# Designed miniproteins, single chains, continued (3), part 40

Each design is a single chain, and the fold is of that chain. pLDDT is the mean over its residues in the fold that is shown.

## One batch from the design tools (miniprotein)

Design m9361
Fold by ESMFold2-Fast:
Structure m9361 (fold): chain A 86 residues (1-86)
Amino acid sequence: MKTAEIRLRAGGDAEALYRRALAALREARSQGFDEVVLTVRAPSAADVEAYAAAARRAAEDAGFTVTEEQLHRESRLVVLRAVPAA
């Protein structure tokens, strides 16, 4: 299994994260990765859900199916596992 690990930090709003995640996920898909683990750190606990939604949308728009989602509000961390859509 060829897994891509992508780590992104908040450098702007959820739309800026969506654009960065989409570009990184499309690159991983073009390289033939079987799985992607996307880790995103939100600027605050209140932003975790919005950042998770943006990351999930980016994965779906890049042609992946999200298989696992973990939200850690205390650490402001979102972890998504995704595989190429069938």
Scores: mean pLDDT 83

Design m9362
Fold by ESMFold2-Fast:
Structure m9362 (fold): chain A 119 residues (1-119)
Amino acid sequence: SSRLQQLLQELEQQSRELSELFEKTIGLLDDLTAAAQVDPDLRSLGEAHQEARKLLQETLELLRQMSSLEALQQALQALQALIDQLQKLEERGYATPVELETLAQAQRTADLLSQVIAL
């Protein structure tokens, strides 16, 4: 259908934008993790960001391999887990500006994935 084709094109574009943002965010989190290893006062911050980093990497790999309905469902599940973790970082006051941008973009992409899956 023309609607499915339109949504798939939008999903491809949003997945590219989100992937670029994920790579930038992962780089930032690697730097924060390195800092937390040498400063005991940053340990809880580092541990919270390590989980976000793991979910970002796992979600990025799934976004690159969306070739089936099952793959789309796995990508949506991973995005929801990432959204939950980024929201927890925001609630704790730990979220960086890049993570807040990633959260907003992940929410938009998850909504689009839900629309594609529902067709």
Scores: mean pLDDT 81

Design m9363
Fold by ESMFold2-Fast:
Structure m9363 (fold): chain A 74 residues (1-74)
Amino acid sequence: SERQHLLGLALLLAAGGGVYTAKKMIEKNPKLAKEIAQETIKMIEQQRPTLPPELQERAAQVEKEAKEVLKKAE
């Protein structure tokens, strides 16, 4: 439904904001970047099954980007 789609978009915007913040923190505070990326991954993994099919690919992309932040923040 449109309401479920909008709620899924709000979740993905929040998760995307987390990834964006983590990317900016890699150079200044890699420990914080890693913590934000880990929490973003947990949030996506917990909520992904509730997302409409149209948003599943976008959720996978956000999770992938968060995992890339973890690798760079080591």
Scores: mean pLDDT 81

Design m9364
Fold by ESMFold2-Fast:
Structure m9364 (fold): chain A 79 residues (1-79)
Amino acid sequence: NRDERLRALALAYMERGRAAYAAGDYETAAQHFERALVLERYLSPEERAETYRLLGEALAQLGKHERAAAMYARADALR
């Protein structure tokens, strides 16, 4: 069904983002996490919080500290 496929796609973006982050490709990591968050309605609150936190970490590595802080605040609000 569509919702199951969109959830699987969101989780796939999270995994691709983590792989890119582990490889030091923070630009690609941030893009994948942002794509997962377009589909955040298909993620649990815990998965959304994790994705916001990981996006914040990627943005911080890119020197985008204001955006990183906003992502951390979003993650904390979901806990």
Scores: mean pLDDT 90

Design m9365
Fold by ESMFold2-Fast:
Structure m9365 (fold): chain A 66 residues (1-66)
Amino acid sequence: SAEEIQARFEEGLAGLEERLSSLSAEERRAAAERLAGLREALREKGLLSPELEARADALIARLRAA
């Protein structure tokens, strides 16, 4: 369901946020690309809430700022 997909995405964001300080520069770049792709796919399908989109965008920016 859409709620299950959103919950899994939110859980993925939380796990990545938790590990952010332990990621290498290469891992951060790879994570940013994967997250950006997934975010675009979910947005295209209408499965991305404004709150989750904002959270994903903030995390992508933090990953790319390294």
Scores: mean pLDDT 83

Design m9366
Fold by ESMFold2-Fast:
Structure m9366 (fold): chain A 71 residues (1-71)
Amino acid sequence: TREEVFTVDVTAAAGETKTVTVTASGKVVGAEVSADGVAVREIRTEGRTVTLTLEALRSGTHTVTVTVTVE
């Protein structure tokens, strides 16, 4: 098992919903999201793909860190 870390900058207005997709090098067995100024509404994992639905809590650019555990 390995961890892969993805950092994505998301620019949004307060209350705006954004979708972020990351593709890992292997089968996803876990995903964790760390972000300031956004709410994580949904995390979906399928095969190698993680899809996040995020809502901005304030207007601006937010740095989202996605830690994916792969097998």
Scores: mean pLDDT 85

Design m9367
Fold by ESMFold2-Fast:
Structure m9367 (fold): chain A 100 residues (1-100)
Amino acid sequence: SAELRALRRQFLAESARVLEELLAENGLPLPRPSVALFEEMAALSRRIEAAETAEELLAGLREYHDAVVRAMREAGVPEEVVERYRRRMEELIDRTAAAL
């Protein structure tokens, strides 16, 4: 639906800003995932784009968030920064769920 597409775009845009802000505040570059993780994230992005229900969208967004956390850890981002990202993303996921 148009509402699901709008919420997905808003979530992904806000998620990108959260990641960018946290990394910038700590002087860290954007992580580059491994080939395997990149392929997994691409598949998750396609699932999010194809989501026809709120449940499918939320499941895809949660899995995508987990993949970003794995990319951060793979890139050697300090665990304190990863934990701050996870907390902010949990709040964003909860707000997105409430809007659905």
Scores: mean pLDDT 81

Design m9368
Fold by ESMFold2-Fast:
Structure m9368 (fold): chain A 75 residues (1-75)
Amino acid sequence: ERTFSEREELVRRYALEAANRILKNLPKDTPLDVLADVSQAVADLYRQALAEGLPEEEIRRRFDELVEKVLEKYK
């Protein structure tokens, strides 16, 4: 089983990857307010994943869903 530190590093990597995918795929003229909301959503999922001790497959799924939802909403 993963230690807490190993889980922190894992969740951090997924959160940063999700943030990078969103930033690369959003329109260049995306308002700062939208970017702030997206950053908050990523941070909230990061905290939730750590608090609930989610398995890697669930972490991946939830961050993928977040990326898809954000890109669908703000295209």
Scores: mean pLDDT 80

Design m9369
Fold by ESMFold2-Fast:
Structure m9369 (fold): chain A 81 residues (1-81)
Amino acid sequence: MDEEFLEMTAEVAEELGLMPAEEARAAAAEALAAADELEREFMRKRVEFLKKVLEGKLSEEEVKEFEEELKKLREEVLKKK
């Protein structure tokens, strides 16, 4: 399961020019190891959203729906801190 998250994170980071895919994959793996279950879910949803934005296929309504979903997950993460 986490392999898809690592691959998406590496692809997004490389396309944005933030870092090489291998470094992004390693950093994402370390972040997942340190994160709890809710934080991992939030990270996966956030990376999925960014990848879809980079593909340029999301409508304004779909972007808003993703933002609301991420906001809900973030609130749950904050409650469990």
Scores: mean pLDDT 72

Design m9370
Fold by ESMFold2-Fast:
Structure m9370 (fold): chain A 77 residues (1-77)
Amino acid sequence: NITDIIGNIGNIGGDNNVIDPDYGHYTMNYGGYIGYMNMGMTNTPDMGTVYMTNGDNYNTNMDNYYNHYTNNVNNII
């Protein structure tokens, strides 16, 4: 919404966040669901490296997911 990619990541917090419209969408739930790979179906490899199981670390989970997404976009170019 606000930017090309970042706007679709949305704000950290809330129950569900949609990260990517361009090559799919990733749904992330705050809390325990994040650690259970509740990121939906994605084309992103190494999904296990971006999940966190603690609500306290949901920001870290989102930051890692954003970096993974950004790196994939850069690799396409």
Scores: mean pLDDT 39

Design m9371
Fold by ESMFold2-Fast:
Structure m9371 (fold): chain A 93 residues (1-93)
Amino acid sequence: SKLEEIVRKVREILARLAELLGVESVDEGLVLDIALLRSLGKSNAEIGKILGLSQATVSRYRRAILEASGEEDFKPILELLISAMIVEAVSRV
């Protein structure tokens, strides 16, 4: 199923992201928030103020998200994350 492939791809990206950040797991909601705010053109400093994070932490997450996804832009990452969340939500109902 193409829908199962979307969910699997997001899980692989999140696992790669956790490895790059040196953590056991990442907060998918935080990844979604960063991808959304970057897609809206927000700077690392603006995102830090909105999410209560240092600019350095935002910059680190931003670079790691792009590397883990293999994408150059946050819009395709945002679309993939939202699609996976919708698929998982509908599959539980």
Scores: mean pLDDT 85

Design m9372
Fold by ESMFold2-Fast:
Structure m9372 (fold): chain A 64 residues (1-64)
Amino acid sequence: IQLTALENQIINTILQNPALTAADIAAALGISEATVTAKLDSLAKKLSLANAEEALLSLYLNKL
């Protein structure tokens, strides 16, 4: 999956604290909430098409 530097920062932030909202991520990265939302939409499309198994693995780890 080809991720931009910003998309990588967003996913790493979510992985470190999955309870964060788009507003929290925007504050943490110093960007606008609108930018985070747009990047999350792009990232969701990339992850849904290429990494459904990785998303399931992350969910499985949360159940442990």
Scores: mean pLDDT 64

Design m9373
Fold by ESMFold2-Fast:
Structure m9373 (fold): chain A 84 residues (1-84)
Amino acid sequence: SEKVREEMDAGVVELETAVRAVLEGLTPVLDAVKPAIERLVKAGLYPAAAELLAKAVEWARRGESPEAIAERVQKEADELLEKL
């Protein structure tokens, strides 16, 4: 029916809006950690780079600031690179 179609369309718009809000909220964190992650990738530390990126996203979803996350990721990246 027309009403069911309208309700389904509204649900899709709500879902798209929620997904966009999450991605927009993660952008500052991804931008802040990108230099440290790229350094690990350049050094061939792909699993460590993937793990730190996943941790950064999880910390952001738990409400940590981009600045605090960037500082932790930078420290862990520096320690991993010094061990090479």
Scores: mean pLDDT 76

Design m9374
Fold by ESMFold2-Fast:
Structure m9374 (fold): chain A 91 residues (1-91)
Amino acid sequence: SSDEIVQAVQEGARASEEELLELIDEFEKITKNPDLAKRLREALRTADEPLRRALGAAVSGLLKAYELGLITPEQAVLSLEELLYGIERFS
């Protein structure tokens, strides 16, 4: 449900660095995309607090949407690539 995704987004935004790395590992596993996971880890390494919250919210929310059968792994990849592209453009 939408409430479960909202909860996952909020939990991701509040995730510790360790928890966020675990979310990225799970994202790599479901998408089978090690290049995207590497980009996420690199972005996290240099991220300020607002960017860490945004990355955590996005990864957690997309994982929950996939778990609920609302999106495919390919759609999750495209959504995160769009977010990373935006971040790279404004950094």
Scores: mean pLDDT 85

Design m9375
Fold by ESMFold2-Fast:
Structure m9375 (fold): chain A 91 residues (1-91)
Amino acid sequence: MVEELSPEELRYALMYGAILSASVILKANGELSEEEAAVTERAKAQLKSGKLTELDETERAILERAIALLEAHPALSESMREGIALLRELE
């Protein structure tokens, strides 16, 4: 269970979940690049393996772009809500 992880590892787990949610928004808007898709796949694999680390620059850029898209395109917020709902289901 994630509650057995250190506070730092729990923070990383939440960040990886946010990356996965952000990728849904970027994909829906047609802005998810092949490089960003590869980063998302690595983040998913790391989350499954339990090897959680700090977000790198590319992962942070994906989050920043998704936030900007949500601010500019309210309709895309539905994709983020779906991602959050999926993360909640895993609890």
Scores: mean pLDDT 64

Design m9376
Fold by ESMFold2-Fast:
Structure m9376 (fold): chain A 94 residues (1-94)
Amino acid sequence: MMEEIEQEHNRLTAQWLRMLLSTELWLYEKQGADPAVIEKLRAAIAAVDELLRNGQTSDERLREIAEANDLPLIRELLDVADGVARVFEKLILR
């Protein structure tokens, strides 16, 4: 039913999260940021990569990673993905 659409949206959101984390890591490394921050970002990227490899890109897991890294944009992306799925469900009128 809607599970496949939600899974695809979560997978795309996970790819966006990975891209944002990778960009943030690149910027922080270029600026000589604290090694602890660099390590935290690398761990977050590894966690997202694991979810993508396993096909288990659940909304809950992605939110946990976003919250651990204080990324408001990622939380908004997750909310948008959920919102799009809801709108699509309403449009098809079941």
Scores: mean pLDDT 70

Design m9377
Fold by ESMFold2-Fast:
Structure m9377 (fold): chain A 100 residues (1-100)
Amino acid sequence: MREERVRRAEREAERALAEARELLEPVLSPEQLEEVLALFREGAERLIRAARAGASEGELAALTAGEVLRLIGLLLDYGAPAEVINAVGKLVIRVGDAAI
């Protein structure tokens, strides 16, 4: 059922946000951290809304890639380590995969 996919994506978004906070707290200022987490949350909400609207697997994959690029851009601007950027990108992919 579509509703189960949405609930799965919502649960993964909550877990991914908590994991992102733990990964980013040591490397970002409190202000940068909240900005990155807000961008992540907004991206997750867009993915969940698209899934709820019946977006295809290809559409969800494309949207997920766009959200990954947005977060990578901001994290690069803030000078985050490549290992942290990679880990956060994988968390966004987990949310997108859960919506499929």
Scores: mean pLDDT 86

Design m9378
Fold by ESMFold2-Fast:
Structure m9378 (fold): chain A 115 residues (1-115)
Amino acid sequence: SEEFENLVKKLKEAIEKRDLDGAVEYAVGIIKHFNFSEEGFAYVYLLILQVLTGRKILPKNPVNDFPALLLASLVEAGATPEEIVKRLEIYGYPLTLEQAEFVREFLKKVFEKIK
């Protein structure tokens, strides 16, 4: 839908600009569009990793992207930015420390808003 495509575009722009509040708002919009399903969460996790690492192509089924699921699990477990960098680098998503700090705060705020 045009609404979904617009949310994806705005989320990408917010991540690129490090607009934390905007990124959280658009991510919550995507999750609501998928009725809080695993697919909606997986799209957000994969999209942020792809934008930060410069990858521009989403796989057909983002739920099967292990690095996206790993990222969510690390943030929920309270992992440090340094731990996030080390774990995701193994799977071909080399984040800078700044990118890991941003994604950690982003996902924490997304999780808080969907409670």
Scores: mean pLDDT 80

Design m9379
Fold by ESMFold2-Fast:
Structure m9379 (fold): chain A 115 residues (1-115)
Amino acid sequence: MLTEEAKEAIEYISEILKKKYGKEELVEEIKKLLLEGNVAKAYELAKENGLGRIFEVALVIILRLATGEIDKELAEKLFERLSELLENLDEDLSDAEIGRRIGEEITKVLKEAKK
């Protein structure tokens, strides 16, 4: 059974996703799968709809928020920084290069927040 903190983190990040991408029905289905603990099926659904990278970012933020490593303010900042990064990336970049840049940006934001 998911903890209350994990459920709250999933709900919070799902609302941010709906606001940013306007795909409310899709985000609700992904949210239901995450609340059921079916992360693999949620990820496949996100990938089928062109949201695979955004899902990876959202999942990392959800896990950190649920464990109390970050608060809601930092979660919003991380999501904004990473969504801007993805929107400004060259479409010709490899999946490996995109993943590397996402990881670097997460590390940078988290380091800035701890000082």
Scores: mean pLDDT 77

Design m9380
Fold by ESMFold2-Fast:
Structure m9380 (fold): chain A 118 residues (1-118)
Amino acid sequence: SEEEYDRLLDAARQFVAALLQAISEKYREMGREEKAERYRAAIDSLDAEPTPGAKAVAQRVVDSAPSEEQLDSLAETAIELGRLLDEARNGTPEQRRKAAEAVRGLFAGLGVKPEDLL
C-alpha cells in the first residue's frame, strides 16, 4: 500500500543518512578527510534527521565492515539508494516500488529489520 511504502521509504532515508554519517566519521578517524567530506556531502541531499534507532543500527553495520574496501562498497550502495529515495520522494508509483525493492534488498543483505530503525 502507499502508506506501507511511505513508512518503508522514510525509515530507509533515516537509515541511509545515519549510515553515511557513520561512514564519514569512520573515514575522518582514519585520516581519510576527502572521503569523509564526500560522504558527508551526500547526506545533505537526503533532508533526513536520523532517529536514535537508525544511528545505532548504522553504527553496528559500519563496525562490522572494518576494511576500507568494505566501507567504500557500503557507501556506494548507500549513495545509490539515496538517489533512488530522492527520485521516489516525488516520483511515480513505479519509482516508489523500485526504491522499496532496493531498500528491502539492502536491509536483507545487512540483516536489518525496518522496525529496528524506529
Scores: mean pLDDT 79

Design m9381
Fold by ESMFold2-Fast:
Structure m9381 (fold): chain A 91 residues (1-91)
Amino acid sequence: MEKELEEIAARAREIIEEIKELAKEIMELAEKLNDKEAILEAIADILTAIGLEIELEQAVKKKDLELAKKVLERAEKLLKELKEKLEKLKA
């Protein structure tokens, strides 16, 4: 169980960092396009990633495998959404 928590936490941390990088790229591109709504969305996505990071640290500290799994699931979903947003902005 503890090993499973460590593996899930490592994967979630990797995805959260990818989300932060991708959201920054989206924000920079939105600024170039003068798309204020896309800028605000990117800022919200960065804040969501920070929230996920805090929740993940709490899950690890409390040894809460269920919470860690939920953080990973939310992170994977957000990463997918951000990849789609970036492709739309590049087009």
Scores: mean pLDDT 86

Design m9382
Fold by ESMFold2-Fast:
Structure m9382 (fold): chain A 85 residues (1-85)
Amino acid sequence: MSLEEIQKKLSELEKRMLELGEKFAQLAEKDPSLQPDLDRVQELYAEYLFTLAFSTMPEKERLEKSLELVERLIEELDRALERAS
């Protein structure tokens, strides 16, 4: 993918990740059994933010790593939400 394609895909997936994350956080507040899943998601999200803001990697590699992390976050959130439902 081109750099522009990666940036566009990342932006779209980030919006989905934030929407799913907010929904899951609200469910986890009501169900203490979801706390380990919430902790894992929060740890991955922190790594994602750190990679975007503080990584010294070349821009394309940083964006590709960020894309991988956000896709992994969405997969974990989808799984946790399905389990909570």
Scores: mean pLDDT 79

Design m9383
Fold by ESMFold2-Fast:
Parts: structure tokens; C-alpha cells; sequence
Structure m9383 (fold): chain A 62 residues (1-62)
């Protein structure tokens, strides 16, 4: 499916962004992803210092 392909393509970009946010928020920060639609995935990193959210689109991952 388009959503699964998007999630697979998002892997490296998501990992890099999550690592960057964990460096900022602390190594105990937790990450989650959710499919918003067939063209976008929402990533959230939450830790004691706060939380940050980013939306990755199919266009950014192509």
C-alpha cells in the first residue's frame, strides 16, 4: 500500500530526525510514528524536556 511504502521510505529520514531530537531532549525520549494519510506520516518525540512533532510527506521522501 502507499502508506506502507511511505513508512518504509521514511525510515532513514525518521531515524536521523529522531536521533537529532533525542540529542536535544535526552536519550530517554520516546519516538512514535503514525500514518496521517497515504501521503504523510507524523513523527513525535517526547521526553522530560518537552516534545516535538514533524510531518514527513511522500514528496520529501521520494
Amino acid sequence: SAALALMAAAGPAAAAWIAEQQARLGPDATARGEVVDDESVRLTVTGPAGSVTRVLTAAELA
Scores: mean pLDDT 72

Design m9384
Fold by ESMFold2-Fast:
Structure m9384 (fold): chain A 140 residues (1-140)
Amino acid sequence: SELEKRVEELLREVRRKLDRLRVLVVLAAAGEASAAEIARSTGLSRSTVSRILRELEREGLVERRRDPARPGTSLYSATPAGVERAGELLEEVERKLEEIEELLSQLDPSDPRVQRLRREAGILRGQAAYLRDLYAEVTA
């Protein structure tokens, strides 16, 4: 159905925003981390983390320096603009998750596809709640 497609689109948007949010929040909490440390902390692949870090560095949301202890390794930190952007991403994620819940309430709960979408939404809500709490701690 068109509602199911809209939910799937919103779930993909939330996942992309959560990936970026995880990287920024982990950096804000750690102060400084390598791509390998971020991958371990976030559960994201090294290739995904490297792509996100390149994009965030171009946007001025993270800074990079060489690790003097590990030649060929870079250390990353969130800029003040990056910390602000993490807050904006969190608000965007929470609004989209609310929209997903409203759309899912209109779908047949006995449909296995709808049950799958509800499980995916539940996982993303749990991830967003964890990141919200961590963000609140690092900005206190």
Scores: mean pLDDT 90

Design m9385
Fold by ESMFold2-Fast:
Structure m9385 (fold): chain A 82 residues (1-82)
Amino acid sequence: MELAKIPVELAAEAAVETFAALHPEPTAEELEEARKRGREAGEKVVREGGIKNWPMEELLEKSRRAGEEIGRRLAAELTAAR
């Protein structure tokens, strides 16, 4: 149970970090949305990894990358009107 939280939280943190780097004055609400979407992406990676029997190292790497992608997408979505 505890170990499954690590990749999910890693994806959430990666999403928040990537979003904040690309959107310099994010609101608390926008940061929470990035974290929420990052967690959802991490949960999908953990679910797929469970089906495919991925090792923890691969789960962590894929979760981090999924979070980074979510952060970039959200930043692009919110800054598209510049």
Scores: mean pLDDT 79

Design m9386
Fold by ESMFold2-Fast:
Structure m9386 (fold): chain A 115 residues (1-115)
Amino acid sequence: SEEKKRQERIEELLLEMIAMGLGVSVEEVRDMLENDPQAVIDRLRALAEAAGFDQATIDKMVAQVQALIDQLQKLKKSKKIDRKKVIDVLAGLASLAMLAALGAAIEAAVKRNRA
């Protein structure tokens, strides 16, 4: 019970980090991960493009996000949900979203200083 509550709090924090990175609400992140995983991929791609990442880097990041979402969906279909693996997948998604968002923010600041 106490361990489950701690894991649920970590999952919520990671969903909040994904939401912050993608520029959406936590409720929208939950909906996209369940019903429209392509929306997560498209938003991550747009952020990576805004960050000025090269095509090879964008393709690698998109492939990693696709693999993580596929893994998350497989975990949710399991008879017993492995919450530690769910946390690992969400941490991966949060890291990629935050990296792309930070890159986009830096690129926007650089462009602003040139205008």
Scores: mean pLDDT 87

Design m9387
Fold by ESMFold2-Fast:
Structure m9387 (fold): chain A 95 residues (1-95)
Amino acid sequence: LSPAEREELRIRESAVEMLRLVAELLRSEGLDDLASRVEQLLKELEREPDLIRGLERAIEFLRSIKPSLSPENQAVVDNIISGLEAYRDELERLR
């Protein structure tokens, strides 16, 4: 893999792990349907050839579900959104 391809792979793996943490968080709040949707979203992200597009979809979805969470967990999701936005910006610099 080229250095750029290795960086994209690392970003993809990190983003998938962040979404797994969100799914676990949602299950801990009893929001099993939303957790299942996040799990579907991470599977889509794993196979999405346009990683920037995949990250944008994940960010949009997380923003949409944030009001359903406790204030404490809203802060956790905000941190994850910021991390995904940073990865998107990094990928835009690589492309």
Scores: mean pLDDT 85

Design m9388
Fold by ESMFold2-Fast:
Parts: sequence; structure tokens; C-alpha cells
Structure m9388 (fold): chain A 81 residues (1-81)
Amino acid sequence: AEALRAELAAVDARIAELQKEAKKIEEETQKKIEEAKKNKASKEELLKIKKEGAEKYEPIAREIGELVGRRAALEAELAAA
């Protein structure tokens, strides 16, 4: 059970790190959008900035999803032990 608890703690720590990275990407994307709006950027230019932000966010969101699934499996194993 100790090894399962340690792995669960490591997974939780990694999820927290990835959530901080996701938030940073979101904030950077919003900052670029606001700056572009001040410069009277086109709707297409704003969409491009959003897509670039989404492309950076996607792999992080996917890893968080995988880790959340792993966390659930570890909790089930720990409960059964």
C-alpha cells in the first residue's frame, strides 16, 4: 500500500504542475488576444492566436486526462488493498 500511496502522491503533484502550465498558456494567450485587439487585429488574426494557444494547451490537457485516469486506478487499487 505504501508504494501505491507514493505513486498517487507523485501523480497528484504532476497534475498540479501541469495545471499551472495550462494556466500560464491560457494567460499568455489572453494577453496576446488583448494586445492584438488594441492593435485592431482582424477576426482571422485573433483566431490564429487562439489556435496557437490551443495547440500548446492540447498536449498538456491530454497528459492531465491520462494522469486523472491513472489516479482513479491507483485509488481503486489502494481501496482494494
Scores: mean pLDDT 85

Design m9389
Fold by ESMFold2-Fast:
Structure m9389 (fold): chain A 75 residues (1-75)
Amino acid sequence: SDFDIRRAAIREWGVENALQFSEADIERLAAIEDEEEFRREAIRVLGRKGVPEEQQEALAEALLRKVRERLEAAR
């Protein structure tokens, strides 16, 4: 499912960037289908993980890109 693909991509991205998300955060992000809503929620999650404000938007965009690429590869 798209949810499972998003969940796997989010977990993998977190490991790759030394930003290990909780299972609850991964599941909440994976449930978001709208890219703008995903970006806003990713920024909140990154802020809770202690990512500096100036880096949050760029990292959220990088995470969204990985999710988008993984979904496109599955089509």
Scores: mean pLDDT 86

Design m9390
Fold by ESMFold2-Fast:
Structure m9390 (fold): chain A 89 residues (1-89)
Amino acid sequence: SIETLLSDLKSAYESASVELQSALSSISSDLETIVSRLKELSEIDPSKAEEKGQALVSALKADDKDAAINAVVDIDVELGINDIKKAIK
């Protein structure tokens, strides 16, 4: 369910390294922004929201900065938002 996914996401983000949290913030993707976008995606395509959200949760738990950034960008792309790419390499 989306509620379980969002709960897992918040827990994984709060447990992530300061460096990884800083990297996500540098692409304008703080926790509340990520939660909001993932919730929007879940209302459009629940299956994609679960897939992309789980990829992000996994990346956060692994402290994998590149995977976490890619997962956030993937969510952004699914929603048709492109501004976030201006902040990444």
Scores: mean pLDDT 77

Design m9391
Fold by ESMFold2-Fast:
Structure m9391 (fold): chain A 91 residues (1-91)
Amino acid sequence: MEKEKEEMEKKIEEEAKKLKELMEELGASEEVKELFEFAYEAVKERSKVDPSNPEQVAEQKKLAEEFRKRVASISEEQREELEEIEERYLK
């Protein structure tokens, strides 16, 4: 179980590095970069969560709600930028 968590963390770090390089290549705004950094940290924390622990699940729900609020606060131009990054990342 701990070895699987370590492997998951390494994959998350590798994907985050790819996204950061892509954002720099596309000239993403600081707000969009900060949004991805928040998402990365939330995903990293989620990988450590025991789904049978209700307190840890509740903390993850709070992070998801915070992320949703941050996405809702960005401009239409920043939303288009986010979609372009996602499209190019997924190819």
Scores: mean pLDDT 74

Design m9392
Fold by ESMFold2-Fast:
Structure m9392 (fold): chain A 74 residues (1-74)
Amino acid sequence: MYEEFIERLEALARRIVERGGVLTPEELEELQELDEFVKKVAEEYRENKTEELEEFIERVQRIIAETRAALEAL
């Protein structure tokens, strides 16, 4: 579900930022799993453009941008 995914992504991003960008092997695996899921959703959006999928992609992009900005500010 999209909400559960967003919560997982936000929790992972928070953990990474709190440790100054240090990632554990487990977090790297989680990032890869989340990236694969986003790729799948993006492919679904290309084939079936829905408002729900568009909003999900926009929320993911926002979290990634905010996380990147926080890491660059360190």
Scores: mean pLDDT 77

Design m9393
Fold by ESMFold2-Fast:
Structure m9393 (fold): chain A 67 residues (1-67)
Amino acid sequence: MPKLVAYIFRVPPSELPRVDALAEASDRQRNLFYIGEVEDGDELAAVEQRLRDEMGVDEIRVLEPFS
């Protein structure tokens, strides 16, 4: 599979600065923070679990790589 890009949505306000520090890019208007590219869903799942455990992230959405 091509690489996946993850972004975070619905983050507690107190955690926003920490999420922004971990993200490669952010969209302030939509509260979206790009975590980066991963080779596979398994790598994304590991990153997701770390973020949920450390930062209380409510939702992570996966974007397909651009075609």
Scores: mean pLDDT 60

